# Designed miniproteins, single chains, continued (5): the designs that were tried, part 2

Each design is a single chain, and the fold is of that chain. pLDDT is the mean over its residues in the fold that is shown.

## One batch from the design tools (miniprotein)

Design m16036
Fold by ESMFold2-Fast:
Structure m16036 (fold): chain A 89 residues (1-89)
Amino acid sequence: MSTEELLREAERRLEADPEAKAAAEKAWEEAVKKFKEWVAANPDAPKIEQIKKAGELAAETGRRVISPLDEEAAEALVATIEAKIKELE
């Protein structure tokens, strides 16, 4: 299965579980808050550093949200994000 197919299957499972969906939404809100706080603390950070930080938070949050539903999809998401961050260097 491709990373995209694994993520879509995880999303379907998440939508079938309202409690898991609520927990996922809260986790993503916390990630967005952490990113905004980091940007506010580092206003002169280059765009590439902001993208890397966003990628790191997305990988951590995606792992936490998706692992209970599908551990393989969570690891595939993290690997994809890390690979894209690496491509920026």
Scores: mean pLDDT 73

Design m16037
Fold by ESMFold2-Fast:
Structure m16037 (fold): chain A 74 residues (1-74)
Amino acid sequence: SLDEELEELRRELAELWSRMTPEQQERAEEIWVREVEAYQARVEAHPDWSEEERRRLLLETLQRVLARVRELLA
């Protein structure tokens, strides 16, 4: 389910965060803020979207955060 996929992504992000240096956490925070702001703007632009559609966008947003954070740590 979408909720299970979201929980898995949050767990993976939390695990990566716990292993980061303070400098890496600062850069990861910048990625997170930008992606969350983009998510919020898109949700606000689409008040007609269902909860499922909003959760799918959140899933895609968290997937992008995870990918960018992994790239940062490469």
Scores: mean pLDDT 85

Design m16038
Fold by ESMFold2-Fast:
Structure m16038 (fold): chain A 55 residues (1-55)
Amino acid sequence: SKELEEIRALIEVASLEAKAKGPKKEVKVKESEVKGAKKRILEAAEKGDLVVLEK
């Protein structure tokens, strides 16, 4: 399950990153937000709480 949790976290981060690449000028601001979300997802996965991803 830990491997599946990591894969799901990566997919979620990739989805957030794709959304952040929408606008050209604000891409840097959203990239910072994506990095923050990635860190939160990794922390949730480390705690074993995938509910953060499945909301």
Scores: mean pLDDT 62

Design m16039
Fold by ESMFold2-Fast:
Structure m16039 (fold): chain A 85 residues (1-85)
Amino acid sequence: KVQEMLEEAKQLQQKADQEVERLNQLAQSLEELGKLSSPGASKLANDEAQKLKAEGDKLQQEADDKVKQMLEEAKKLLQQKLEEE
């Protein structure tokens, strides 16, 4: 049970890390396209890149919060079992 929670937390973190990396790569591509574009297109590309980075940050924060909650619940379960022992 606790081991399953730890494995789930690890998988959640890995998936979040991979998605954040993907979003960051897309943001970098948009920033590079912006450098080659007209001022108006450059602003649009930069705004979209900032949006993707913010989305990545939010996803990372949500994953970190969930992992923290899962670890705290696992800790409580372990303490409860030790008390019963």
Scores: mean pLDDT 80

Design m16040
Fold by ESMFold2-Fast:
Structure m16040 (fold): chain A 76 residues (1-76)
Amino acid sequence: SSLEERLRKSREIAREIGRELLEVVENVARFVLKLELPEELTELQKKALEGVEKHLDNPEVRELLEKLAKAELAAE
């Protein structure tokens, strides 16, 4: 395959990963701040929320996550 074809495929994968990562980060931020979540969540988003939820039992971690979530949602 050509270098151009390989680069095109790599860019497509990078864009898809970036888009999905931003959606996961936004939904995690909304979840941490107890805001309304989308009615449909992807399997990746559900796993991310489960992972974060396990750490919310620690009050120090919860406070840090809430500060990070507020910063993420404020970045428009």
Scores: mean pLDDT 73

Design m16041
Fold by ESMFold2-Fast:
Structure m16041 (fold): chain A 71 residues (1-71)
Amino acid sequence: GMKEAAEELKKLAQSVIDRARELMKAGGDPEAAREAIEHAQKAIESADKGNLKEAFEHLQEAGRALNRAAA
């Protein structure tokens, strides 16, 4: 249901935040890592408000920024 989808999305967003923080410590792109964290946090906020479409869009942006941070 929507509750399960929101919780799974929040777990994915938290994983992005954790990975981005680890990449910043390991010498990854700090600007891209900060963008990943910002979008992942917005995804969590949107999911908590029941805005799953906006949460998913922010999670996609977070993933793109995370890929740039890791490159």
Scores: mean pLDDT 86

Design m16042
Fold by ESMFold2-Fast:
Structure m16042 (fold): chain A 76 residues (1-76)
Amino acid sequence: SSAEEKKELLILAVEILRQEYERGEISKEEMLDALARLLRDVLGVPEEVVEEIRERLKNASLEEMVEFLKEFAESL
């Protein structure tokens, strides 16, 4: 289903961005920007929800960010 595809895409993107961040290839801000663009432009998440997610994650640990986004993917 489209919903299952969106969920899998978000989980995959989170894992790729996490690995890039851990290798020092991107900053946390760049990772959050990439996630926000994916949520808004590809997954069709409303801008208000994307802003709430970004605000929640800006001070979260990498582990907390991954856990939150996996839980959010279940709502797609």
Scores: mean pLDDT 83

Design m16043
Fold by ESMFold2-Fast:
Structure m16043 (fold): chain A 64 residues (1-64)
Amino acid sequence: MSELEKALEKMEELVEKYKDPKTEKALETFKEVAKTLSPEEQEVLGRILLHEVEEYEKEQKEKE
């Protein structure tokens, strides 16, 4: 599983947990964009998204 696939999977978990329609739309868009990217571009996007997802999760946990 690539870093992009892991990031998208974590994003799906956050969508399921927090039920934010904007995050759900963003996830769908990233899945479509990912299909058009080269493997190198997918790795870069995956790393960025994984970092953003982890930061978002930390912020949400601080409020819980």
Scores: mean pLDDT 75

Design m16044
Fold by ESMFold2-Fast:
Structure m16044 (fold): chain A 69 residues (1-69)
Amino acid sequence: MKIVTVELAERAAVALYLAGLVSPEQASAIGKLLVENEGKTAEEVAKLLVERGLISEEVAKELVAILNR
């Protein structure tokens, strides 16, 4: 399990955008929230993004997969 870092947060937000799962505005908001939650697990951050309404549960599963690669 990877801990979220600033570099990993930026790459994950870009990866979701390139996959067509989020808009550019959503990718920016996701990246900011991931950076603000540096040091948390991928699962904790994905849950927070769903609770904030920024991504769906399906997109959250993809994010966890990207963060844990």
Scores: mean pLDDT 75

Design m16045
Fold by ESMFold2-Fast:
Structure m16045 (fold): chain A 73 residues (1-73)
Amino acid sequence: SSGYVQTLATPIVMAIQQGDSDTAIEGARALGELASELSLKALERVKSTAESYGDERVAKAAEEAAKRVREKL
C-alpha cells in the first residue's frame, strides 16, 4: 500500500531535504537489497525527490538500487 511505500521512503527523503546525501545514498542502497515491489516504489520516490533537489549522487544511487531490485524480482 502507499502507506508502506511512504514509511520506507520518508527517512531517505528527509535526508535529501536536509542535504545529507551520504545518509540518503546508504538508505537507497539498503532498499536495493530487498526483493520487494514496495522497495522499488520507495526508490522511485527517492529518485524523484533527489532530482527535484538537484542531488545527482542520490538520484544515481536510487536508480542503481532500483535496477538491483528489478533483477531480483
Scores: mean pLDDT 85

Design m16046
Fold by ESMFold2-Fast:
Structure m16046 (fold): chain A 94 residues (1-94)
Amino acid sequence: MREELEKLIEELEKIVEEMKTASKEEARKLAQRAIEILKRMIEILKEDPSVASEEEKERLSRLVLEIIGLLDRYGMHELADEIRKLGEELGKAL
């Protein structure tokens, strides 16, 4: 679980960096990947919230906000809203 969560956080960080230089179509695909990763993280944290360190929780919160901001800049407000709702669920599981 802990190793899986660490890898998922690293994947989100890579998605954020790729999204900064992506085309709109690439950003949409990256957003869908981020949604799947966030759903898996919610499952992990609902089973055992202690798997995440306080530093990982802060890092994850910042990544979610950064993805939302990037999607809003692309004009993909529906995907940004979906990520925001998943971020709220993550916050409740933390």
Scores: mean pLDDT 83

Design m16047
Fold by ESMFold2-Fast:
Structure m16047 (fold): chain A 74 residues (1-74)
Amino acid sequence: MEEALKLLKEALDAAETPEDVRLVIGAMIQTIGALLEGKLEEAAKIVRDTAERSKNPKVREYLKKAAEVLEKEA
């Protein structure tokens, strides 16, 4: 869980546009909500779907890595 949250923070740090910042923050809020309910598979899906919506290659890479970490813990 800590590794996935670290990767989400790195995606936020890599965001270069207000649209990408909003996208990553939205994903973080939804992912934390799902994690608090023990829904690891739902959390992973939220992050993976968000990665596909970003046009920034660095944001996409960090979000995909975060989803992979969550999928391994599910």
Scores: mean pLDDT 81

Design m16048
Fold by ESMFold2-Fast:
Structure m16048 (fold): chain A 93 residues (1-93)
Amino acid sequence: MVEKLIEELNKTSADAMKALFEIALLNYELKHRDLTPEEVERINSRIQELEDRLKATAEKILKLHDELEKVGAPIDPRTLVIERSFAEAILKE
């Protein structure tokens, strides 16, 4: 049970990091490239899609951390604090 939760957390955290990286690259393109209006629209649409996915992923991270805490999982407390703070920051309106 604990191993499955840790595997799911690792997968979910990786998905969140991929989304953040892609959002960062797209924002970099918006600031530093000479883009057509069509390119700007495509990039903005992609960022919105990724932000929506990132919020869902952040909610899942928080739920997995709560589950792992309930079962007393042997996770590095520093990793827990970093991932939880990250997820909470994303979900804060």
Scores: mean pLDDT 76

Design m16049
Fold by ESMFold2-Fast:
Structure m16049 (fold): chain A 90 residues (1-90)
Amino acid sequence: MDKKLKELEKEAAEYSKKAAENPNDEEYVLKAARYIGYGLGLKLGVDPKKVADIAVQTARYYLQKKFDEAQKLNDDLLKETSKKAEELAK
């Protein structure tokens, strides 16, 4: 399980770098978001597919220049995950 999380973090980092170097390339941005979201879901013990889907939708809002919508979705995700993250930190 730990090895799978590290592998996903590596993929997330690699695609995040590609997205940063190619910010107008939708595929790199969406792939980075999916790996980041999936890894976060696994770490928090929540549905990784659901978290990945939220991350991808947030990235799509950024690409569409809907920054307010992207921020709201990200803030809602942080609120939902913060309690579980706090439990895991104990």
Scores: mean pLDDT 74

Design m16050
Fold by ESMFold2-Fast:
Structure m16050 (fold): chain A 70 residues (1-70)
Amino acid sequence: SELMGRFTELAQRFLDALRAGDLPEAERLIEEMRKLVEEMQKDSTIHPFEKLAAKNTLELLEKRLALAKG
């Protein structure tokens, strides 16, 4: 789906920001991904499996950001 494609692009930018040590940018991208996951949850045309995958990926990326800040 278009929304899932956008989520994947944001996740890649997040990983790039973490590699660069740009924590403010990584935090901004997590917030954009949270909003996108919320929009995906409201979209009845997106398969429940894709919604769950996006949510689980976001949770893992949030944990990686928390570890990078410590």
Scores: mean pLDDT 87

Design m16051
Fold by ESMFold2-Fast:
Structure m16051 (fold): chain A 80 residues (1-80)
Amino acid sequence: SVELQVELQLKLAIVGSDLPSITEEEAADIEAALRAGPDEATRRALVARLQALIDEDRPLFTPEIEQKVEELRKKLEEAL
């Protein structure tokens, strides 16, 4: 869906920032896997993985990353 594509692009932008608990290699692997166009089930699993990493790193976020995460959450809330 268009909503899922927007969600993935926003999460990729956040992952592309330096998340404290994610390695550069892990971020690149997740991004590459999402860009490869996996099936819906695999794509949802990767999105869930990104969400878990974002939630884990929240206490270590810079103000800029926190703002991006809150903007993503508002968009997801409005899509419900």
Scores: mean pLDDT 60

Design m16052
Fold by ESMFold2-Fast:
Structure m16052 (fold): chain A 98 residues (1-98)
Amino acid sequence: SIREQTLLLFHAMAVVGEVFVLLQKLKKENAPEEVIKKVEEYLDQMVALNRQMAQATTMAQLRALLRQMRDIMRELYELTGDERMRNEAERLDALLAE
């Protein structure tokens, strides 16, 4: 439905925002250069996925892109230990289960 598609797109935008906040936090805390660089690479991938989601014409395409976004959030949690990344991955899992 249009409503479901809009909700998925909204959640995808929120998740990109959380990764941006994480990146700013890591820079402030002088995290290792390699960690900062890897988070920047993931953020670029997330922005690209969000752009693809905006162009998606089917729920199947949206769900496939959202799964890729979820997987990146899990990798970000493993890399940084930031619980917000885990929470966002769990939210995306819940949306994908519906």
Scores: mean pLDDT 86

Design m16053
Fold by ESMFold2-Fast:
Structure m16053 (fold): chain A 60 residues (1-60)
Amino acid sequence: GPYAEAARRAAEAGASAGVAMAAKEALDHNDWEGAQGVVEAAREAGDERGARLAERVLSR
């Protein structure tokens, strides 16, 4: 979805904060599946820091 794609691009650019923002945007729209997709997309792109920041967003 659009949040996972945004997270993947942010992770590939080294912008871990952008990954967290994508997760927050998905949750602000009540898209839990999209928010989980953000975490997975960041990990697949190799941004473990971004994935952890997104997980913290999902935990709140």
Scores: mean pLDDT 82

Design m16054
Fold by ESMFold2-Fast:
Structure m16054 (fold): chain A 57 residues (1-57)
Amino acid sequence: MIEQAKNAAEELLKAVDGNKQATLAFLVQQFKAEDSPSLKEPNETRIQAAIKAINSA
């Protein structure tokens, strides 16, 4: 899940021309919409991984 979140964040960052704030807002909403208990990692961990990926990109 974390690796998928990182990859999705990098792809979305490219799609929005490097708008990191818009990318983060979108990913936070997407992760909240998913069933957290059915995932390996909690939403907080996934969001943190996405933030790190976006900051590294």
Scores: mean pLDDT 61

Design m16055
Fold by ESMFold2-Fast:
Structure m16055 (fold): chain A 91 residues (1-91)
Amino acid sequence: AEELEKILEKWEETLEEFKKKLEEAGKSVTEEDKKLAEEMKKKMKEMLEKGVDEEELEKLAKEAEERLKDNWLAQYEFQKGLAKIYLKLLK
């Protein structure tokens, strides 16, 4: 059980490094991309705070795949939120 928690914690660290590398590489982010990423961040934070609804999480995953597929910042926020949710559930 503890090994999975360590993998998820390392995944969060990897995602943070990935974001930093993309920012350093000069990957441009539009204002619309930032707005959609902030919306995803808020949705993931609310799910983390109020408890995970599996159906809502599945809807967010579909939105990330279909609507936000070209928005790397929104993908980052979704993946980061997902890692935090899994870590909380494995306590």
Scores: mean pLDDT 73

Design m16056
Fold by ESMFold2-Fast:
Structure m16056 (fold): chain A 70 residues (1-70)
Amino acid sequence: FEALRQAAAAELPTLTDPVSRAVAEAVAAADSLEEALRRAAELLRAAAIAAGWDPKEVEELMAKTLAEQL
């Protein structure tokens, strides 16, 4: 997990995309892998719902992704 957090922090200064930057910032600020994945999932879930995805389908996808990453 530390490698992921360090990579996110290192990429922050070079990221120009607002969504990518927000995700990297959330991961860099997290104190655990679960927290990092949860924060990233929340940001991606909100973006997907805003794009018109069904909230139920988004929640199912996020839960599956989180389980596979742990």
Scores: mean pLDDT 67

Design m16057
Fold by ESMFold2-Fast:
Structure m16057 (fold): chain A 105 residues (1-105)
Amino acid sequence: SQSYLSQGVRNMGRGDYDSAIQNFQQAIDLDPDNYTAWNNLGNAYFRQGDYDSAIQYYRQAYRLALQRGDNGGASGSLYNLSDVYRAQGDDDRADRYQRLSDRLS
């Protein structure tokens, strides 16, 4: 999963979001509890403008990070939720998620 995760991150850096999605999905298939892979899958969909998918995958990453006691990982996913809601023009929800992220970090 780490190899696929690293490949996906490189694809993101090149703007190859379709290849990034495939690599992050492979990382998740090998390790469904890898909240970093779920968060990066959300990032790829966010970059493509698929905000609904981004929200779904960021929420999954948040839940898994909390289950592992990783408040930093959970905070990162909440910050990304703030960014996607702001991109949708939902500033009230974005501000709420940013405050929750700050509280966990």
Scores: mean pLDDT 91

Design m16058
Fold by ESMFold2-Fast:
Structure m16058 (fold): chain A 89 residues (1-89)
Amino acid sequence: SEVMEKLEEEVKKLEEAYEKLKEAIKNGDKEAAIKAYKEMLEIYKKIVELAKKVSDDKKDVLRAIGLVLRAMGLLFEAELLLKKNGIEV
């Protein structure tokens, strides 16, 4: 499925943005951390839009739900990490 492939690619980009956020926090770079978080929010928006376009096939729907939940989890961890380091977003 082309839509499923794009959804998986966007989740991979979200994971890469989260790694950038963690590295920025480790280095004390607040501006880079905020930039990475904003990138994560834009990617998450694309993930949600793609998930709505997934076929009505049960297997594809369940996989899309799993990918959206993973994306939500990464955003939650990113927000928690920012709050622990005194960074407002």
Scores: mean pLDDT 89

Design m16059
Fold by ESMFold2-Fast:
Structure m16059 (fold): chain A 81 residues (1-81)
Amino acid sequence: SLLEEAKKLYESAGPPKRQLTDEEIELAREAARLYTESPDPEIQKAALYLLFAVTRGADINKVKELLEKLREREAQLRAAA
């Protein structure tokens, strides 16, 4: 599941980074948005794991992939509502 993949990415991450790149900041903003605005508790929880993962130097390509999949799921839920 997306939640399990996000959790594993967080668990593989290191200590918090002293400075984030612009790309990492944008990814953190998107994760924070999904956590705050998503109607699905699983999307919220996965987004929170990805927020911590990106601030801890996780693989940004994997963060981007999982955020895109969470956005697709959120869009489907919003279209159904």
Scores: mean pLDDT 83

Design m16060
Fold by ESMFold2-Fast:
Structure m16060 (fold): chain A 73 residues (1-73)
Amino acid sequence: DEGLKLAEKLVEEGLELAKKGKETGDVELAEEGLKIIEEVKKLLESTALLPEEEKKKFKEAIEEAKKYVEETK
């Protein structure tokens, strides 16, 4: 599934961005990374393309990105 492959790549990019925000003290950058992951999840949920196993991965990614945002504040 092309959409799922793109979603995985965007989640990875979002996590990298959130981590970079934490490393540089850039709250806005960290929040942008989190937002990317959340938007990708919403899109997949709206199209019923998100399997239960992938839902767990998104939950973990969102929690990790949220942690980076909190540690940057």
Scores: mean pLDDT 77

Design m16061
Fold by ESMFold2-Fast:
Structure m16061 (fold): chain A 66 residues (1-66)
Amino acid sequence: PVEEAREAARAAGLSDEDVDLVAAFVRALRDLGLPDEAVRSGAEDAIRMARAGQTDRVRQAVEDLR
């Protein structure tokens, strides 16, 4: 769920803004009807990108899923 993705992002040391971005990405994946495993994998990828300083790529991915 979205709250688990938020907690994982916080545990990874992301800012509140980046945590909200990861949550938005996970929400978008769920709205597309993807299975829980794919949503979880997507959350992990988004956290990895944000930690690498690629926050703009996560933001673009959210826009692309709309």
Scores: mean pLDDT 81

Design m16062
Fold by ESMFold2-Fast:
Structure m16062 (fold): chain A 96 residues (1-96)
Amino acid sequence: AAAERVRAAADELVRLAEEGSKNPKIITTARAAAQLARNAVDAIEKGDLEKAREYHKGALGVADRTIELAKKENPQLAEGIARLKAEIDRALDELF
């Protein structure tokens, strides 16, 4: 289901950052993006669509920051994170 796809993509985002980078800032921002994506799913499940949209936008914004940081160290990691950001965005849109 779409909720499981968001959670799976969020988990993979953290794993890619942790395995692909030694930079604590990249790892911390990746974890933050993943948690915001999970928070968006939880908000949708509770019927709080306004809060879900805030978390969705937050997740994408933090993911973009993670991509920017990753591009300086590892362009392939940045591409992987960008793909997972797109998956999170699409799966969250399916839940609305």
Scores: mean pLDDT 88

Design m16063
Fold by ESMFold2-Fast:
Structure m16063 (fold): chain A 91 residues (1-91)
Amino acid sequence: KIKEIVKEAIEKAFDRISQVVDKEFAENMREWALSEIDKAKEEDIDKVLERIFLRMLIEAGVKGLSPDEIMRISNIFYEEYLEMKKKIEEL
């Protein structure tokens, strides 16, 4: 149940991010992120999400995205994280 909500949040985040970065880059990062959640223990989800977030920002920087694009990606992750936490708290 919790992992399903987390995966939904990741899917929504990467759907929005695909509008900022190229589709192939977004798809590869999405697949990696979902795999990391599948491997995670429930108590480690916040740490795994932080790792996913940090890696996405690093990879975006390496790809040469502008500071404005990186900030937009950061805002997308933060918004989806807040919606995800609200859904989990309502369980």
Scores: mean pLDDT 83

Design m16064
Fold by ESMFold2-Fast:
Formats: sequence, C-alpha cells, structure tokens
Structure m16064 (fold): chain A 101 residues (1-101)
Amino acid sequence: SPVDEILALVEEMRARVLAILRRHNADPETIAAFEAAFAAIEDAIRGLRDAPVAELVALLKGMLEGLGGDLAERLDPAAAAEVAAVIAETNRRLDAVAAAA
C-alpha cells in the first residue's frame, strides 16, 4: 500500500539520519530530540492512514523540512549538509509515491 511504502521510506530516512548523527558525534540530547520528533512523525502517519496520499505526503514533507531546520541549528555544517541531503532525497521519493498512487 502507499502508506506502507511511506512508512518504509521514513524508517529508512531515520536509520540514515541516526548514522550521520552518530558519525559526527552528535550529543545524546540531539539524538533524543531527533528520535522524539521521529516518533511524532510516525504518529502523524498512523493518524492520517485514511487520508489522501497526496495530503499525507505534503504534511510529511513539511514536517521533515522542519526537522531538518531544527537539527541544522544543533549540528556542525558538514553534519547539517548530510542530514539535509537525506531529507531532500526522502522528500523526492515521497513525491514519487504520491504520483504513483
């Protein structure tokens, strides 16, 4: 289902961002804040499971851009750039899911 594809993409993004945070020695508070924000994203996906896929994708893209901005304030520029690239790629893949649905 499109929602299951979205959940898989968002979990792949989480694993990639956590790997970046760990590689760049992000502090435990930054990692905890990311995981808390990610839990809220997963809750939003579950709450909007019956919404049109385009509406869910639009909301998620906004939430991911907001998360990227918040993380950029906590990270060095190299780590922030890697996180931004992962979020941008995830948003492109979310658009493809919406286009196919």
Scores: mean pLDDT 87

Design m16065
Fold by ESMFold2-Fast:
Structure m16065 (fold): chain A 98 residues (1-98)
Amino acid sequence: SAWEALARRLEERLSEWGKEKLEKYLPLLRENLGTLEGQRLHAELVLEVSEKVLEVLEELLADPSLSPEEKAAIREAIEKAKELIRKAKEKLEELDKL
């Protein structure tokens, strides 16, 4: 399916980067569970991951060999990534007011 093809492409491009980010953030999140700093770290991680996913999806969409179905799946994933970026930024702004 188009979504299975997209998942494979994302794994190939993000696995190493994602591993490095999790190794950095998971200990910090664990130390800050239930705190405002933990909420900030979580929102920052969501923002960084969503921005990187968006970057990769936009690069993939530029491939002229992709089927219309694959392009549709990528466009849907782009809109979801943009929504996650928006929500993470809103959460960070709310935390800055505290």
Scores: mean pLDDT 85

Design m16066
Fold by ESMFold2-Fast:
Structure m16066 (fold): chain A 88 residues (1-88)
Amino acid sequence: SLRAEAAAILRELAAAQPDPRERAAGLAMARRLEDPEAFLEELRKRLREAGLSEEEIERKLEEVKRKLEEQVRELVEAAKNGTLAETL
């Protein structure tokens, strides 16, 4: 998954960071990104229970995935720039 890939990148960047604050921030964010599929599956169930059609559910999940991808890219960029702790 994109978040699992980002979590791995954040851990690699954290290991290379001389600043312990940036290392801690990178590791904390990696941990949070490791379980996004549980969130998406729970969202799918809730939307189905709310009476949305399967087509509407898939469209909504695609929108959420796009937003998560954008957020993930921003977080990785912040980690590369040494500003992740400031961003959190």
Scores: mean pLDDT 75

Design m16067
Fold by ESMFold2-Fast:
Structure m16067 (fold): chain A 70 residues (1-70)
Amino acid sequence: GEEHFEKGLEALREGRYEEAARHFTKAIEENGPDDYRSLQYLAQALGHLGRREEMRRYLAMSAKAIKKQS
């Protein structure tokens, strides 16, 4: 959850995009599909990696998660 999210942010800040993507993926696995923050940052890391189709998919998942009421 939070540990992987924080490690992802650190890796993203340092340009370690593959490591950032792994940490945000683990955060989503622990927190569930409504973790819109980790989904957004995963999409950002994937964008930096040029994985644009995956980026688009995770952005859509994040938008759906934001719409959920609790």
Scores: mean pLDDT 84

Design m16068
Fold by ESMFold2-Fast:
Structure m16068 (fold): chain A 82 residues (1-82)
Amino acid sequence: DKKLEELKKALQEAIEKNGGKLTDDQADILSGYAVNALEYFQKGDTEAALKEIEKAKEELKDNESALAAAEAALEEVKKYGK
């Protein structure tokens, strides 16, 4: 819960800085996949982490501004997984 809340704030800031906007539902979807990806990266399961990132992109693919913002935010998640 706390980890998801902190990640949502970090993702919202990354999205804002990259000129994108997400709906609350899109932000929740992105945050959920990002938390899962981060957990897999921390466990050393890079393959599972990348699958979670792919799912997030798939969910947002029909909204170009959301997809671009999500891609930038997901790159930040990779840094947290170190």
Scores: mean pLDDT 69

Design m16069
Fold by ESMFold2-Fast:
Structure m16069 (fold): chain A 79 residues (1-79)
Amino acid sequence: MAELEGRGEGILRALREAAEAGVEELRLEGEVELPDGSLAPALEAHLVRALEGLGYRVERAEYEVEGRLLRLRFEARRA
């Protein structure tokens, strides 16, 4: 199990590095400032697809939006 913390564009890099390191289970907590809070579902879906593309099964995906600040939490296991 690995706990990952990411902000903005660093999130995708952290996910790729965890996958390359052979991490089987991960928790990601991230914060992203969006131009518009209405983009939060699209970004959440994009990150889920990125995890699946890296060979993970997403077991939990949660997000909260406060204005333009998106806070997200994912739990994933290698498929």
Scores: mean pLDDT 77

Design m16070
Fold by ESMFold2-Fast:
Structure m16070 (fold): chain A 89 residues (1-89)
Amino acid sequence: SSMSPLVEVRIYLEKDGERQTVVTEPPRVVPLDEAEDLALWALEAALENMDTRTGALVETILDGRVVRRVEVRFEEPSEESLRVRHLAP
């Protein structure tokens, strides 16, 4: 089927070794095939207002279950150097 299921996206930013949720309430529900692009865009937008950048964890949730995890890290000193790694759900 060409239709992706709808999923919830949660984003956790790491600052000084601590994680904090930066997902807007209510949580965004998007097609699964768009979830990673939305998550990366939202992460970049959030980090534009931050003086420190270490990385993020993005979780994609379907029917209350985590189905995908993506780790994103910034290489210092460049915020343009993003490394994305897919993690087990």
Scores: mean pLDDT 60

